# Designed miniproteins, single chains, continued (3): the designs that were tried, part 69

Each design is a single chain, and the fold is of that chain. pLDDT is the mean over its residues in the fold that is shown.

## One batch from the design tools (miniprotein)

Design m10533
Fold by ESMFold2-Fast:
Structure m10533 (fold): chain A 98 residues (1-98)
Amino acid sequence: MKKEEVKEEIRRLLAEGAARAVAEGRVSEEQAREMAELLGEVLEYAVENHEDLEAALELARLLASGEAVDDPELERRLRPVAEVGEVKLRKLQEELEK
């Protein structure tokens, strides 16, 4: 699968998940949009810097469905991405807090 196709699918899945969370009354439209954008950037970073495109896409699907990650193999494949993602998310949050 091409990296650009995976990035587009990730954005689509996260947007759908955000819309569902708003429809269910779990978050505001503003919070859902901000969260989807931050998660999208983290997963796009994973697609660019790690070759496990299927793991990144599967994580986006699980996040969009609201299901917990209950797959030890998927967790193992995503561990390097999660650690880097936490650092990047913290930097993005610091830049948004002015």
Scores: mean pLDDT 62

Design m10534
Fold by ESMFold2-Fast:
Structure m10534 (fold): chain A 108 residues (1-108)
Amino acid sequence: SKEEIIERVRELVARLLAELRALVDPADPEQQALLAELEGDTAALLERMEKAPEEQLPALIRALLDLVLDHLGRLRALFLSQGREDAAAALDALAAEFEEGVKKIIEE
């Protein structure tokens, strides 16, 4: 159902955001700004999914994946510029996990 699909997307986003909050430096305003933008943009897309007809969900879920991967790419570039190679590698793993989770939702 639409409600079951949206709940699976919410759980996937919540897990990603929890891992990112653990990974970012709370004292770094640039990292915190990128995290806040991702949190706001994902919340806005989830609200659009709840209000949209069910037939629009696949397109909105694909838009969410593209949005998340773009934000993670920007955070990754920031981590690498700061010499945080371990943090960049952790982002690559999170990006792969999120993409696989989205694929399972869309292809099921």
Scores: mean pLDDT 89

Design m10535
Fold by ESMFold2-Fast:
Structure m10535 (fold): chain A 64 residues (1-64)
Amino acid sequence: DELRQRIIASLEQALANIEDPEKREELREMIKRARDPSTPLEELIRLEIEAGVFLLEEAVRRVF
């Protein structure tokens, strides 16, 4: 599905831009879950939001 592929790509890009090892490990698990075809749309959206929060936290850490 197009939405699933977009979310997976977004998660992979987040992984490429985050340096924190714990967040990187969490993102790898999130990517694995997103690749599971049984994962519902609600979960895919929640994973995308969580990745966005990780990116914001990383950005704040770099600035402050």
Scores: mean pLDDT 80

Design m10536
Fold by ESMFold2-Fast:
Structure m10536 (fold): chain A 85 residues (1-85)
Amino acid sequence: MTLAEQIVEEVLKRLPELTPEQALNAFESVARVIVHEVKEGKLTVEQAKELLDRILEALKPYLTPEQYARFQAIADEAYAEIEKL
């Protein structure tokens, strides 16, 4: 299991205990780790997108549309960065 996969599982487990701001900060950190692991060859672009999509989907029931849009913006920036690799 990669570091990104471990962090995603940890965030998903703690999600009900986090404020939206704490969850946003955690997601920004996860996105950075995912991008870094793609650059290192530890994750494929497809695996990275699947991890980002998984956490976004898990967040939907707990967030307002405005809050969710902030998470989606972070994911979109990560997608753009890994797609250029």
Scores: mean pLDDT 80

Design m10537
Fold by ESMFold2-Fast:
Structure m10537 (fold): chain A 60 residues (1-60)
Amino acid sequence: AEEERLRRQQVLAAAGGLIDELGDRVTLRQIAERVGVSPATVSRLLRAAGLAGLADFRAR
């Protein structure tokens, strides 16, 4: 459904913003707090976007 795409967009935007603010020390927990979801949901949505984790996101 469209809700998962919107959630994925929110997670990616929050991850990008936090990486810009905190660099290499950004955590799934901080992204989860910014979006209002669980860290497990952040990990799942990053994988759904074709990213193995935060390291892959930083490289893109």
Scores: mean pLDDT 71

Design m10538
Fold by ESMFold2-Fast:
Structure m10538 (fold): chain A 78 residues (1-78)
Amino acid sequence: RAEELLRRLAELDEELSRLGEQLGEKVTPELAERAIELLREAARLLRELAEAGAISEEEAEAGIARLEGLIRKLEELK
């Protein structure tokens, strides 16, 4: 259900915001790894939203590409 997927995405955004605050104070490999895990989960949710027809495949691919860029930057910080 698109509603449930969007709700889960909002929950991930809130958790990422909390981690972003902690990363702003001190970058640790553990915090960076946790952020990467959440970004990968967000990418999965975008794929599921496209499968459900809530967003286009093009929109999902663009979103996933942006998230993959952030993941690469965080991996470089570890």
Scores: mean pLDDT 78

Design m10539
Fold by ESMFold2-Fast:
Structure m10539 (fold): chain A 72 residues (1-72)
Amino acid sequence: SLEEEAERLEREAREAERRGDLRTAAVLYHKASQLYLQLGKYEKAKELDLRAEALLRELGDETLRSELFPLA
């Protein structure tokens, strides 16, 4: 189910973050956020996207940040 997939991606994101793989963690948090958005869980989706953006800023990976969070 979408809920199970979202939870799996969130878990994998946390594990990647714990091992210092911040790029992988950011991508997985963003993917989990997209699924939570489809599920109507807007608050959780927002929290995960903010975490992903923060990790990308820490990395200085502006290219990936722009791809995941395009500016208007």
Scores: mean pLDDT 84

Design m10540
Fold by ESMFold2-Fast:
Structure m10540 (fold): chain A 70 residues (1-70)
Amino acid sequence: SLKELEREGATLLIVQAMLQAGIDVLKEVAEKSEGEEKARILKEIDQANSDLAETQTRLKKVEEEIEKAK
């Protein structure tokens, strides 16, 4: 239903914003870190960027489905 798609879209927007904010914080912490700790944080950033890309792809699909349902 349209309401279900709108709720999914709203959830994905929140997830997108949270992931972006998290990546920004991780980048700042990585700049202040060294060695193994920095490597671990950079790996977390890579994972978060992958999750962000998947979230953005799903959001675009949901937005397209909402427009078609109107």
Scores: mean pLDDT 87

Design m10541
Fold by ESMFold2-Fast:
Structure m10541 (fold): chain A 74 residues (1-74)
Amino acid sequence: MISKEELDAAVYLLAASLYLHLARKGRLTVEDIERGLELAQKAIELAKKSGNETLLKAAQYVRDELERLLEEKR
């Protein structure tokens, strides 16, 4: 059965992944990418609490990619 933390992690990961998709298309401002990073960091915290390594690795990947795109815009 899926835990609350696992479900919450998946929801935040989905939201962060949508921000990453839009950022890759050049459609987001710096502030929008920073919002995406906040969502990715929340997904990481919840994935760690859930013990789901697949969600954790996915959330870390999304965070790292958003961070890279943010650095390119600064």
Scores: mean pLDDT 85

Design m10542
Fold by ESMFold2-Fast:
Structure m10542 (fold): chain A 56 residues (1-56)
Amino acid sequence: KQQELADRFRQKLLEAIENGDPELGLEVLREIRKANGETWTPEQEERIRAALEKRA
């Protein structure tokens, strides 16, 4: 179930960034880390960072 939640958040994060809401995406990321106490995989984090670069 934790995997399902993480996947949902990940998709939501990507969608928020695509729509131009990087702040919302970052908030989702923080929520995941706080809830699970785990860090995202290097692959996922890289993809999220690349998407955030569009904002910057």
Scores: mean pLDDT 64

Design m10543
Fold by ESMFold2-Fast:
Structure m10543 (fold): chain A 72 residues (1-72)
Amino acid sequence: GEEAAKYGKLAAEAAKAGDGEKAYEYAVRSAQFDPAAGASSGHGAAEAAKESGDEETAKYGRLASQEGQKLA
């Protein structure tokens, strides 16, 4: 739904900013509204982190993707 998409975008933005912890929290929040959207948001956050070259942010993005999949 719209809430899941909103939190998914926030997760991607946090990951691009290097804030992996917020990216993780937002992806989990997205999954609470739509588990499939949460998994997708977590994956997007992990991809954004790879582009930044920040290994710690990439780790948190990967955790966000895993949490979305667990809730699905």
Scores: mean pLDDT 67

Design m10544
Fold by ESMFold2-Fast:
Structure m10544 (fold): chain A 66 residues (1-66)
Amino acid sequence: VDEEEVDRLIERGLEAAAQGDWETAAEYLEKALEIDPENKGALFLLAQVARRLGDEERAAELLAKA
């Protein structure tokens, strides 16, 4: 696990979300989860982003893992 890379990807995801770019936010958070699949922060944030994109099923699955 590369904690620095995971943190950087989460930060970029948060920046994209702050700009309303939910698709880009999802991409960065998905990359973070490829490195650390059990990262609770990334799982929770991606669930929020999925909900904003209208994917309620994915949001529920991500929250169950967090």
Scores: mean pLDDT 82

Design m10545
Fold by ESMFold2-Fast:
Structure m10545 (fold): chain A 78 residues (1-78)
Amino acid sequence: YSEEQLRAAAETLLAEGVFPRLSLEQAVEVVRLILEGRYEEAARLVLEAQGAPLDEVTLRVAVHELQELRERIEEILE
């Protein structure tokens, strides 16, 4: 995927309220990590940016949510 495609997906998700409190740059990195299958790293970035706790349960929930989000990202990118 091009940087332009990753940015377009990130902008769409931010507009939909998917990444509250993330910057566009942070959202682009999260989208990239998800597409690379690096869900734990993506989850840690999201939670850290949002000031959320990095406990095992919160991380597990975030990883699951980002796995579901992959389908939406692929729909945006087609």
Scores: mean pLDDT 84

Design m10546
Fold by ESMFold2-Fast:
Parts: structure tokens; sequence; C-alpha cells
Structure m10546 (fold): chain A 82 residues (1-82)
């Protein structure tokens, strides 16, 4: 189960890195923060996965808001209603 959750977290962060256009150094820093959260702060993999999903939603809204502010508002309302 932990291995499956770590793979899901990895996939979500790979998507975040791609969408945000992060540098290799920023990507490494993000991975180090994840490892610290898991090992030092005792944050669960499930909490990190949820956080990553919300971050992806936020990035998607940010991208869309620049190109289509109306659609971004509709998507934000849909996410909030969940």
Amino acid sequence: MEEELRKELEELFEELVRRAGLSEEERKEMREEIERALTVDGVSLEELIEGARKALESLELGELAKEDPERARELAAAYAAR
C-alpha cells in the first residue's frame, strides 16, 4: 500500500513540475520537502497526495485564468462545490 501511495504521489508531483515549468533544482527542493514531511513531520502519504491534487487544481485554474477568466471561474466553483 505504501509503495502504491508513493507512486501516486510521484506521478502527481511529476505532473506539477511539468505544469509549473519548474527547474531541476526546484524539483529537487520539492522532493526534499516531501521526504522531510514524511520522515520528520510525520505527514501521511494520503495528506501529501491530497495536497498535490489541490496544487494541480490551483495551477490549472491559474493557467486557465490567463487564457479564459470565465471558464476559470466556472472550474473554481466546480472544485469548491466538491
Scores: mean pLDDT 73

Design m10547
Fold by ESMFold2-Fast:
Structure m10547 (fold): chain A 64 residues (1-64)
Amino acid sequence: SLKEEIDRLIETARLLKDKYPEKANEIISLAEQAKKAVDSGDYEKARELIEKARKILQEIADEM
């Protein structure tokens, strides 16, 4: 589900906070906004926010 995908993004970002605090916090913020969008039924906005969070996560992965 979208909520499970969002929760995994938040958990992954929390693990990265010590080394990449700014990018990890941005991922968490986007994921929490996506969760609110899912709760309001705005699945299109939720997917856009998830994609933005995934892009930042990929940028961290590329730096590792």
Scores: mean pLDDT 86

Design m10548
Fold by ESMFold2-Fast:
Structure m10548 (fold): chain A 86 residues (1-86)
Amino acid sequence: GRAAAAEALRELAREAKDEETREHLLKAAEAVERGDDVVLLIMHLGKAYEIDEEIARRAAEAASRHLPDGERILRAVENAMKNVRE
């Protein structure tokens, strides 16, 4: 469920070496845990991907395994990477 997905995101945030990736993964975890708008989850995961693609990819995959629409969320994150790129 959402709690397991949030925990996976927090665990990967602990492995992040840069503060920006960690902050975005923690905000993504909070959005999932609270059941907030999926757009917030997608945007924060997309921002983490811009900074540390490897950790962000692992976090998105881990979270998607615990969410009912995980595959749709993962695809949306991949698309968001193109739109949030600065």
Scores: mean pLDDT 75

Design m10549
Fold by ESMFold2-Fast:
Structure m10549 (fold): chain A 57 residues (1-57)
Amino acid sequence: MTREEQIERVRRELEELGASQEQLEKFEEYVKNLDKDPLGSGEEIGRIMEEARRRAE
C-alpha cells in the first residue's frame, strides 16, 4: 500500500465520520509535511482521526 493510498483512505474515513472543515484543513497541512517530518505529521494525523471518531459517537 502506497503512502498516497493511505492518505486517500484516511481522507475518505474523515469525510464519512463528518469531520469538521478545521479538522480536514489540519489533516491536509500535515499531509503536506509528511516528506519532511513523517513521524510527527503521522502522529498528528492519528490524533485528528481519533478526535473525528470520538465526535462521530
Scores: mean pLDDT 77

Design m10550
Fold by ESMFold2-Fast:
Structure m10550 (fold): chain A 76 residues (1-76)
Amino acid sequence: REKKIEELEKKAKEYEEESEKLRKEYEELKKKVDEEEKEKGKADPKSVSRTVAQGILSVGKTADALIYERKKKELE
């Protein structure tokens, strides 16, 4: 079943590319948050960085889950 192998390889490549794009967005958000925390977090930098870092983590995980779900739906 050559067709099946080709399909899986194509799907894997698409998933990897989307995953890489999301990782890059996550890193950009992380840097932007770190910069904002440095600017306005002079009084409570630790508290601000913690809440924002958790926010970024949840966003990154949600985006990754959405990509996975979207790909799964295509297979379904």
Scores: mean pLDDT 63

Design m10551
Fold by ESMFold2-Fast:
Structure m10551 (fold): chain A 87 residues (1-87)
Amino acid sequence: MEELLEEAERLLREAAERLAETGEFEGEIAASLALMSLEVSKLEEDLEERKELLLKTAEYLRRVAEELGVEEAAELAERAKELVEEA
């Protein structure tokens, strides 16, 4: 369980980094918000709340990645979502 959530967090961080690398304002904002959510998720002791936060972060990053055409970031966010759902 914890390993799946940690891997999901790594994938979401990587997706955020890809969006930040675009230099687009929306990508930079999405990356900043996602990274903040990931820090909050690490402090969350309630497993259900942590999963919900990670799922919302994944969906948000996937949407922004699709809007900006960053296919790799969208794929990373989708994989993270699947890992959280399995956990």
Scores: mean pLDDT 82

Design m10552
Fold by ESMFold2-Fast:
Structure m10552 (fold): chain A 120 residues (1-120)
Amino acid sequence: MEELRERLKELILRYKEESEKLYEEAAKVLTPEQREELDFLRKTSLAALERALAMLDAGSDVAEVAGGLIELETDVIAQLRELLARAPEEARPYIEELIKLEEETRKRFEEIYEEALKLE
C-alpha cells in the first residue's frame, strides 16, 4: 500500500509540472473571458491536488484518494472539451494537448485505484 501511496504522490507532482506550460500557452491565445475560465479551472484543480497530497500524507486510503482524483479529472476533461468547442483556432492545439494529458493522467489514477483495491 505505501508503494502505491508514493506512486500516487509522484504522479500528482509530475502532472502539476507537465500541465503548467500547456495551461500557460493556452491562456496566451484565449479571450479574456476564456482565460478567466481556464484560470479558475486550473486553480480549482490545483487546490484539489494539494488536498489529495495532504490526505495521502495524513494516511488516508489510497483507493479513496485516487477515486476522488478520477472524478476531478473527469470534470476537468468535460470543462476543457466545452472550452475547446468555443476556443479560437490558435488555442485549439494547446487545449487538445491538455485534454490528452488529463485523459492519460486519469488512466494512471484508475490503474492505481484498481491496484489499491486488490491490496485490501
Scores: mean pLDDT 86

Design m10553
Fold by ESMFold2-Fast:
Structure m10553 (fold): chain A 60 residues (1-60)
Amino acid sequence: SLEELYEEVVKKIEELLEKGVISEEKARRMLDSVEKAYKAKDEVTLRVALADLNELLSKV
């Protein structure tokens, strides 16, 4: 579901922040962006975000 996709993206952003890969400021901007995409029901933007976040996590 779109909600499950949004929750997965949020979880990945939080994981990157906890691991020190991104700053708190960057995490806030990313969370704002994905919340807007979720409210707009923009599944494509959320899926692209998830792919980008998974790539970043794969390097940690």
Scores: mean pLDDT 85

Design m10554
Fold by ESMFold2-Fast:
Structure m10554 (fold): chain A 60 residues (1-60)
Amino acid sequence: MERYYRAVEDYVAKTPDELTLKKGEVVKLLEEVDEEYWLVKSLVTGKEGLVPKSVLEELL
């Protein structure tokens, strides 16, 4: 089952492996890399990268 999340705040990538997100942007979860960071794909830009899971909320 595919999981979708929304950015609860703007996030600026700190490394090339991270993804910059705008508040309200919807992303698809690709992989739970560790306890803090998830690999996601933006449904707006199509780009993939790591973001802190704390900036995401699950879409029911």
Scores: mean pLDDT 83

Design m10555
Fold by ESMFold2-Fast:
Structure m10555 (fold): chain A 59 residues (1-59)
Amino acid sequence: MSEAERKALERWLEQAIPEFKKLTKEQRDKVLEHVENLIKQGKSIDEILEEARKIVKEL
């Protein structure tokens, strides 16, 4: 994923998951890496969002 795509993804997660903005840079990067892998696996947007919420809740 390009840096521009990753930045767009981070912005989307900040809008969709309010708790994401409260995470440290390292925690946000871990969420982004996991979401990037889900996108590469062809998961739906809804599945990606639910997995991202789960990871954020565990941090």
Scores: mean pLDDT 79

Design m10556
Fold by ESMFold2-Fast:
Structure m10556 (fold): chain A 59 residues (1-59)
Amino acid sequence: MLRKSLELIMELMEQGEISPEQALEALETLRRKSIEAGDEETAQLLQEKIEEVKAKLEA
């Protein structure tokens, strides 16, 4: 579920349906849920995507 949500968020951002700021907030929420669920693999993937989006916002 969380991985599918990650893919959807990234697709919506790429299509311009949501802003990078909105994507960052959603990814951060999913990362917290992944950690709480013990899904370290998904949490790591979410962290990588969060860093990517932050880099675009801070540039």
Scores: mean pLDDT 79

Design m10557
Fold by ESMFold2-Fast:
Structure m10557 (fold): chain A 65 residues (1-65)
Amino acid sequence: GEEAKKLAEELKKKGKISEKEAEALIRAADNGDGTAVRAGAHDAKKAGSISEEEAKKLIELGKKM
């Protein structure tokens, strides 16, 4: 979960996702909830907030959880 948490914090720092979205991803990562991490990545991608590459990285990290 640490890599997913780090990526969520980085995306928040870059202003690509909101604090609320980052907190949701961080909670999912801390809980080992790979399904919630992947869902959050898909939602951010649909909103156009993150790139396809950033979404893919979050999805891969969620699959490993």
Scores: mean pLDDT 83

Design m10558
Fold by ESMFold2-Fast:
Structure m10558 (fold): chain A 86 residues (1-86)
Amino acid sequence: LEELVEKCKKLAEELKKLCREILELAETKEELLRAIGLLLRVIGIEIELELLEKKNTLTEEKLKEMIEELEKLKEEAEALLARLRA
């Protein structure tokens, strides 16, 4: 369980770093709003993880769901970053 928690936290940190890079490259309101939206979704997952840990209701199934969601968000962020760099 601890290994999955660390993986989830690491993915969230990596994704927040990507979002910050997108924010630096964004030149339009639409691009800025997309980057902010991605960042807020990552923060939402981090908050949920913290709440589940405090309540001692965190399960491997829920951790895997959160990791899968973060990986999908990372793909979206990487695609946006690639477009901004092109």
Scores: mean pLDDT 84

Design m10559
Fold by ESMFold2-Fast:
Structure m10559 (fold): chain A 90 residues (1-90)
Amino acid sequence: IPEDSEEAKELLAQAEKAYQAGDLKKAVELLKEAAELGSAGAAAGLAELAYRFYGEEFGEEARRAWEALKAGNVEEAIRLALEIAEKLLE
């Protein structure tokens, strides 16, 4: 897994704080920003949140993002995760 940039790591830390505070919308917003910076960790986080809390609507898309990450296709995983985040934040 490619190492995240320092900016992406800071966004991931802020997303974790938002998640622990129960602010799922803020967590998704911050994970989206980190994924836009190319963070594989953010793509994984978005897929996990979508699968856990929005499984009926996004479970298949989240699973596809996980499959892409397992295959080492970080670009495809980020693309799928960003599509999920965009729909969640509309």
Scores: mean pLDDT 81

Design m10560
Fold by ESMFold2-Fast:
Structure m10560 (fold): chain A 68 residues (1-68)
Amino acid sequence: EEIDRGVLEIFVAVTLVLSKDPEVRELAQKALDAIRAGNYEEAVKLLEELSKKSGLDYSSAIELARRM
């Protein structure tokens, strides 16, 4: 769904805006690129790493990506 993709992009884009950690920003950018390319399996892996590195809860975003 286009709406679900938009929601995923917003979650990741907020991380890019709010985080000043270069490693977190790199993972967020890669996740955003994967979502935009339709590579949802790669996006799930990147969101899991992003959650681990940032300490933020991405469970909802990961579940959304798994459904796509």
Scores: mean pLDDT 77

Design m10561
Fold by ESMFold2-Fast:
Structure m10561 (fold): chain A 77 residues (1-77)
Amino acid sequence: MLREEAEELRREAEELREEAERLPLPEEVKQRVLDLAEGARLAAEAALESEDEEVARRHVEAARRMIEEARRLIEEA
């Protein structure tokens, strides 16, 4: 389950990056969304590489939080 969640979040982060690059967002919002998408991708990859379930869960939670923040920024723009 955690592995599946991490793979899903990594995919969502990549889709979010592509969406931010395509959308006509204000430059500050675009840059912040791109930073959050990259952070989420790295956190999801860390979760996939982790052998410790607690560490993997924290990385999944971090990735999820970053994706939620990025989506909020796009929605408010």
Scores: mean pLDDT 84

Design m10562
Fold by ESMFold2-Fast:
Structure m10562 (fold): chain A 70 residues (1-70)
Amino acid sequence: SEIEKLFKKYDTDGNGTLDLEELRAFLKEKGSSLNPEDLLATFDTDGDGTLDYEEFKRLVDALNAKPLPD
């Protein structure tokens, strides 16, 4: 899976989560101007400041979906 490869690429310490700095690196390489803190607030359902693999999958799906109308 491409998403799993991306997750493992940025999960540099292998702990099964992405912290704010790892998420920032992912967004920078993807060319996204989105704020990693805002994305954590949206997809981090437990509020611990990290994304697990399922939350990261939802994030990647959202980035590839058409934008919601304002």
Scores: mean pLDDT 72

Design m10565
Fold by ESMFold2-Fast:
Structure m10565 (fold): chain A 103 residues (1-103)
Amino acid sequence: MEEEAERARRAAEEGGAEGAVRGAEGTNLGGTRASERLSGRGRVGAGVGGGIAGIGAGVGKIGGEEGGKAAAKGAEGGAYMAGYGGGREAAEEAARGAEEGAR
């Protein structure tokens, strides 16, 4: 969970501010995919994690250094929260989404 959150943050940071937004969007997509495959608390956790990453991406789109920082935090927090409710599989899916989104 912590490892997957760190991976999501690193993927977002590698592309600068624009890469951070794409990484957060990828984390949102990964969390959504995990929530579709999980049930109960796992589904809720993955969905909440995706939502957090989506909010970070949205803030990031308004631009600037603070925007990029918010997007990277959204990716990290999104992956962590997905793992908290959905377990390692949800955190891994969110982290993979971040890596794919950042290219």
Scores: mean pLDDT 75

Design m10566
Fold by ESMFold2-Fast:
Structure m10566 (fold): chain A 80 residues (1-80)
Amino acid sequence: SLEEQKRKLRLEFERWLREVSARLNKIADEKGLTPEQRRALEAELLRHAREVYEKMLKGEITPEQAREELEKRADELAKK
């Protein structure tokens, strides 16, 4: 069903998001970022993740493209 397909995509996306978020937080710790800076980075990642997730659900991008966009944004945020 469409509902089951959406559920599977949501669970996969949530897994990818947890993985990139954990990596970003580790880099933030290594860089000695303040709690305020960490919250700002997390907020930016979550905002971008929502946009990517919506595009994926609408079929505008593939799940693999969604994962790549999420990883790319996390890498960009990690360089700041």
Scores: mean pLDDT 83

Design m10567
Fold by ESMFold2-Fast:
Structure m10567 (fold): chain A 68 residues (1-68)
Amino acid sequence: DEIEEIARRITDLVLKGASKEEIAEELKKVGVSEEDAEKIAKYLLDNREKLSREEIEEIVKKFLELYG
């Protein structure tokens, strides 16, 4: 499943402390607009300490369904 593979990669980037720009670029590769990609990347980074790996992955999948 392409969405699951992309969600896993984005989750890994968030958890390892990648930049907002790196996360936004991965989202843009799957059709998310620049504005939405930046907002999503910021949200994930702002909340990474409050969420488990599994919760981040599910949130990314939901965003890809809505914006990709």
Scores: mean pLDDT 82

Design m10568
Fold by ESMFold2-Fast:
Formats: C-alpha cells, structure tokens, sequence
Structure m10568 (fold): chain A 55 residues (1-55)
C-alpha cells in the first residue's frame, strides 16, 4: 500500500541528510505523478512536509 511505501521511505530518509531526504521524496513523487497516481503523490507530499517539520 502507499502507507507502507511512505513508512519505508521515511525510515530510509531518517538515515540521510535533509538534502538527500528531499531528493529521495521528490524522485518518488515524480514517479507517482508520471504513473498518474496523483492521490499517492499527494499523500507522499504531506508525509514529506510532516517529516521536514519534525527535523
């Protein structure tokens, strides 16, 4: 599910610098948008915003 993917991405991102984390999320969001999965892309954007505010 997208929730499982977001959770895994967040855990991976916590091991990276802020810039690397932002790049990782941007790449995944772009992939989802290219696939036409706008709902999942929006969910991932919100997760990114929440994560960045917690750092």
Amino acid sequence: SIEDEIYRLINEALLLSREEMERLFEEKIAELEKQGDLKSAEALRKAQEALLRSL
Scores: mean pLDDT 80

Design m10569
Fold by ESMFold2-Fast:
Structure m10569 (fold): chain A 80 residues (1-80)
Amino acid sequence: KVKEDAAALIKDLKANPDEPVNRLIRFLRDKKEDYALAVLEEVNKQDPDLLKKVVAELNDGSRVVLEKWPKVLAYLKSIQ
């Protein structure tokens, strides 16, 4: 499931290159944080450049929203 959900998220992010942060937030709202973190770690293993691009698009507003998922926010900060 983690690998399947990671592949699905990669497809979603690649299909929506103009709104990667919005797609990430939608994914996080539909999952429990610990599971979402496992999926993001798998995304980083499968396509690290894609996840780095998403992290680069984070602004102050998106970081405030991501405070709802503190473990995810800490992980994303560790990638860059």
Scores: mean pLDDT 82

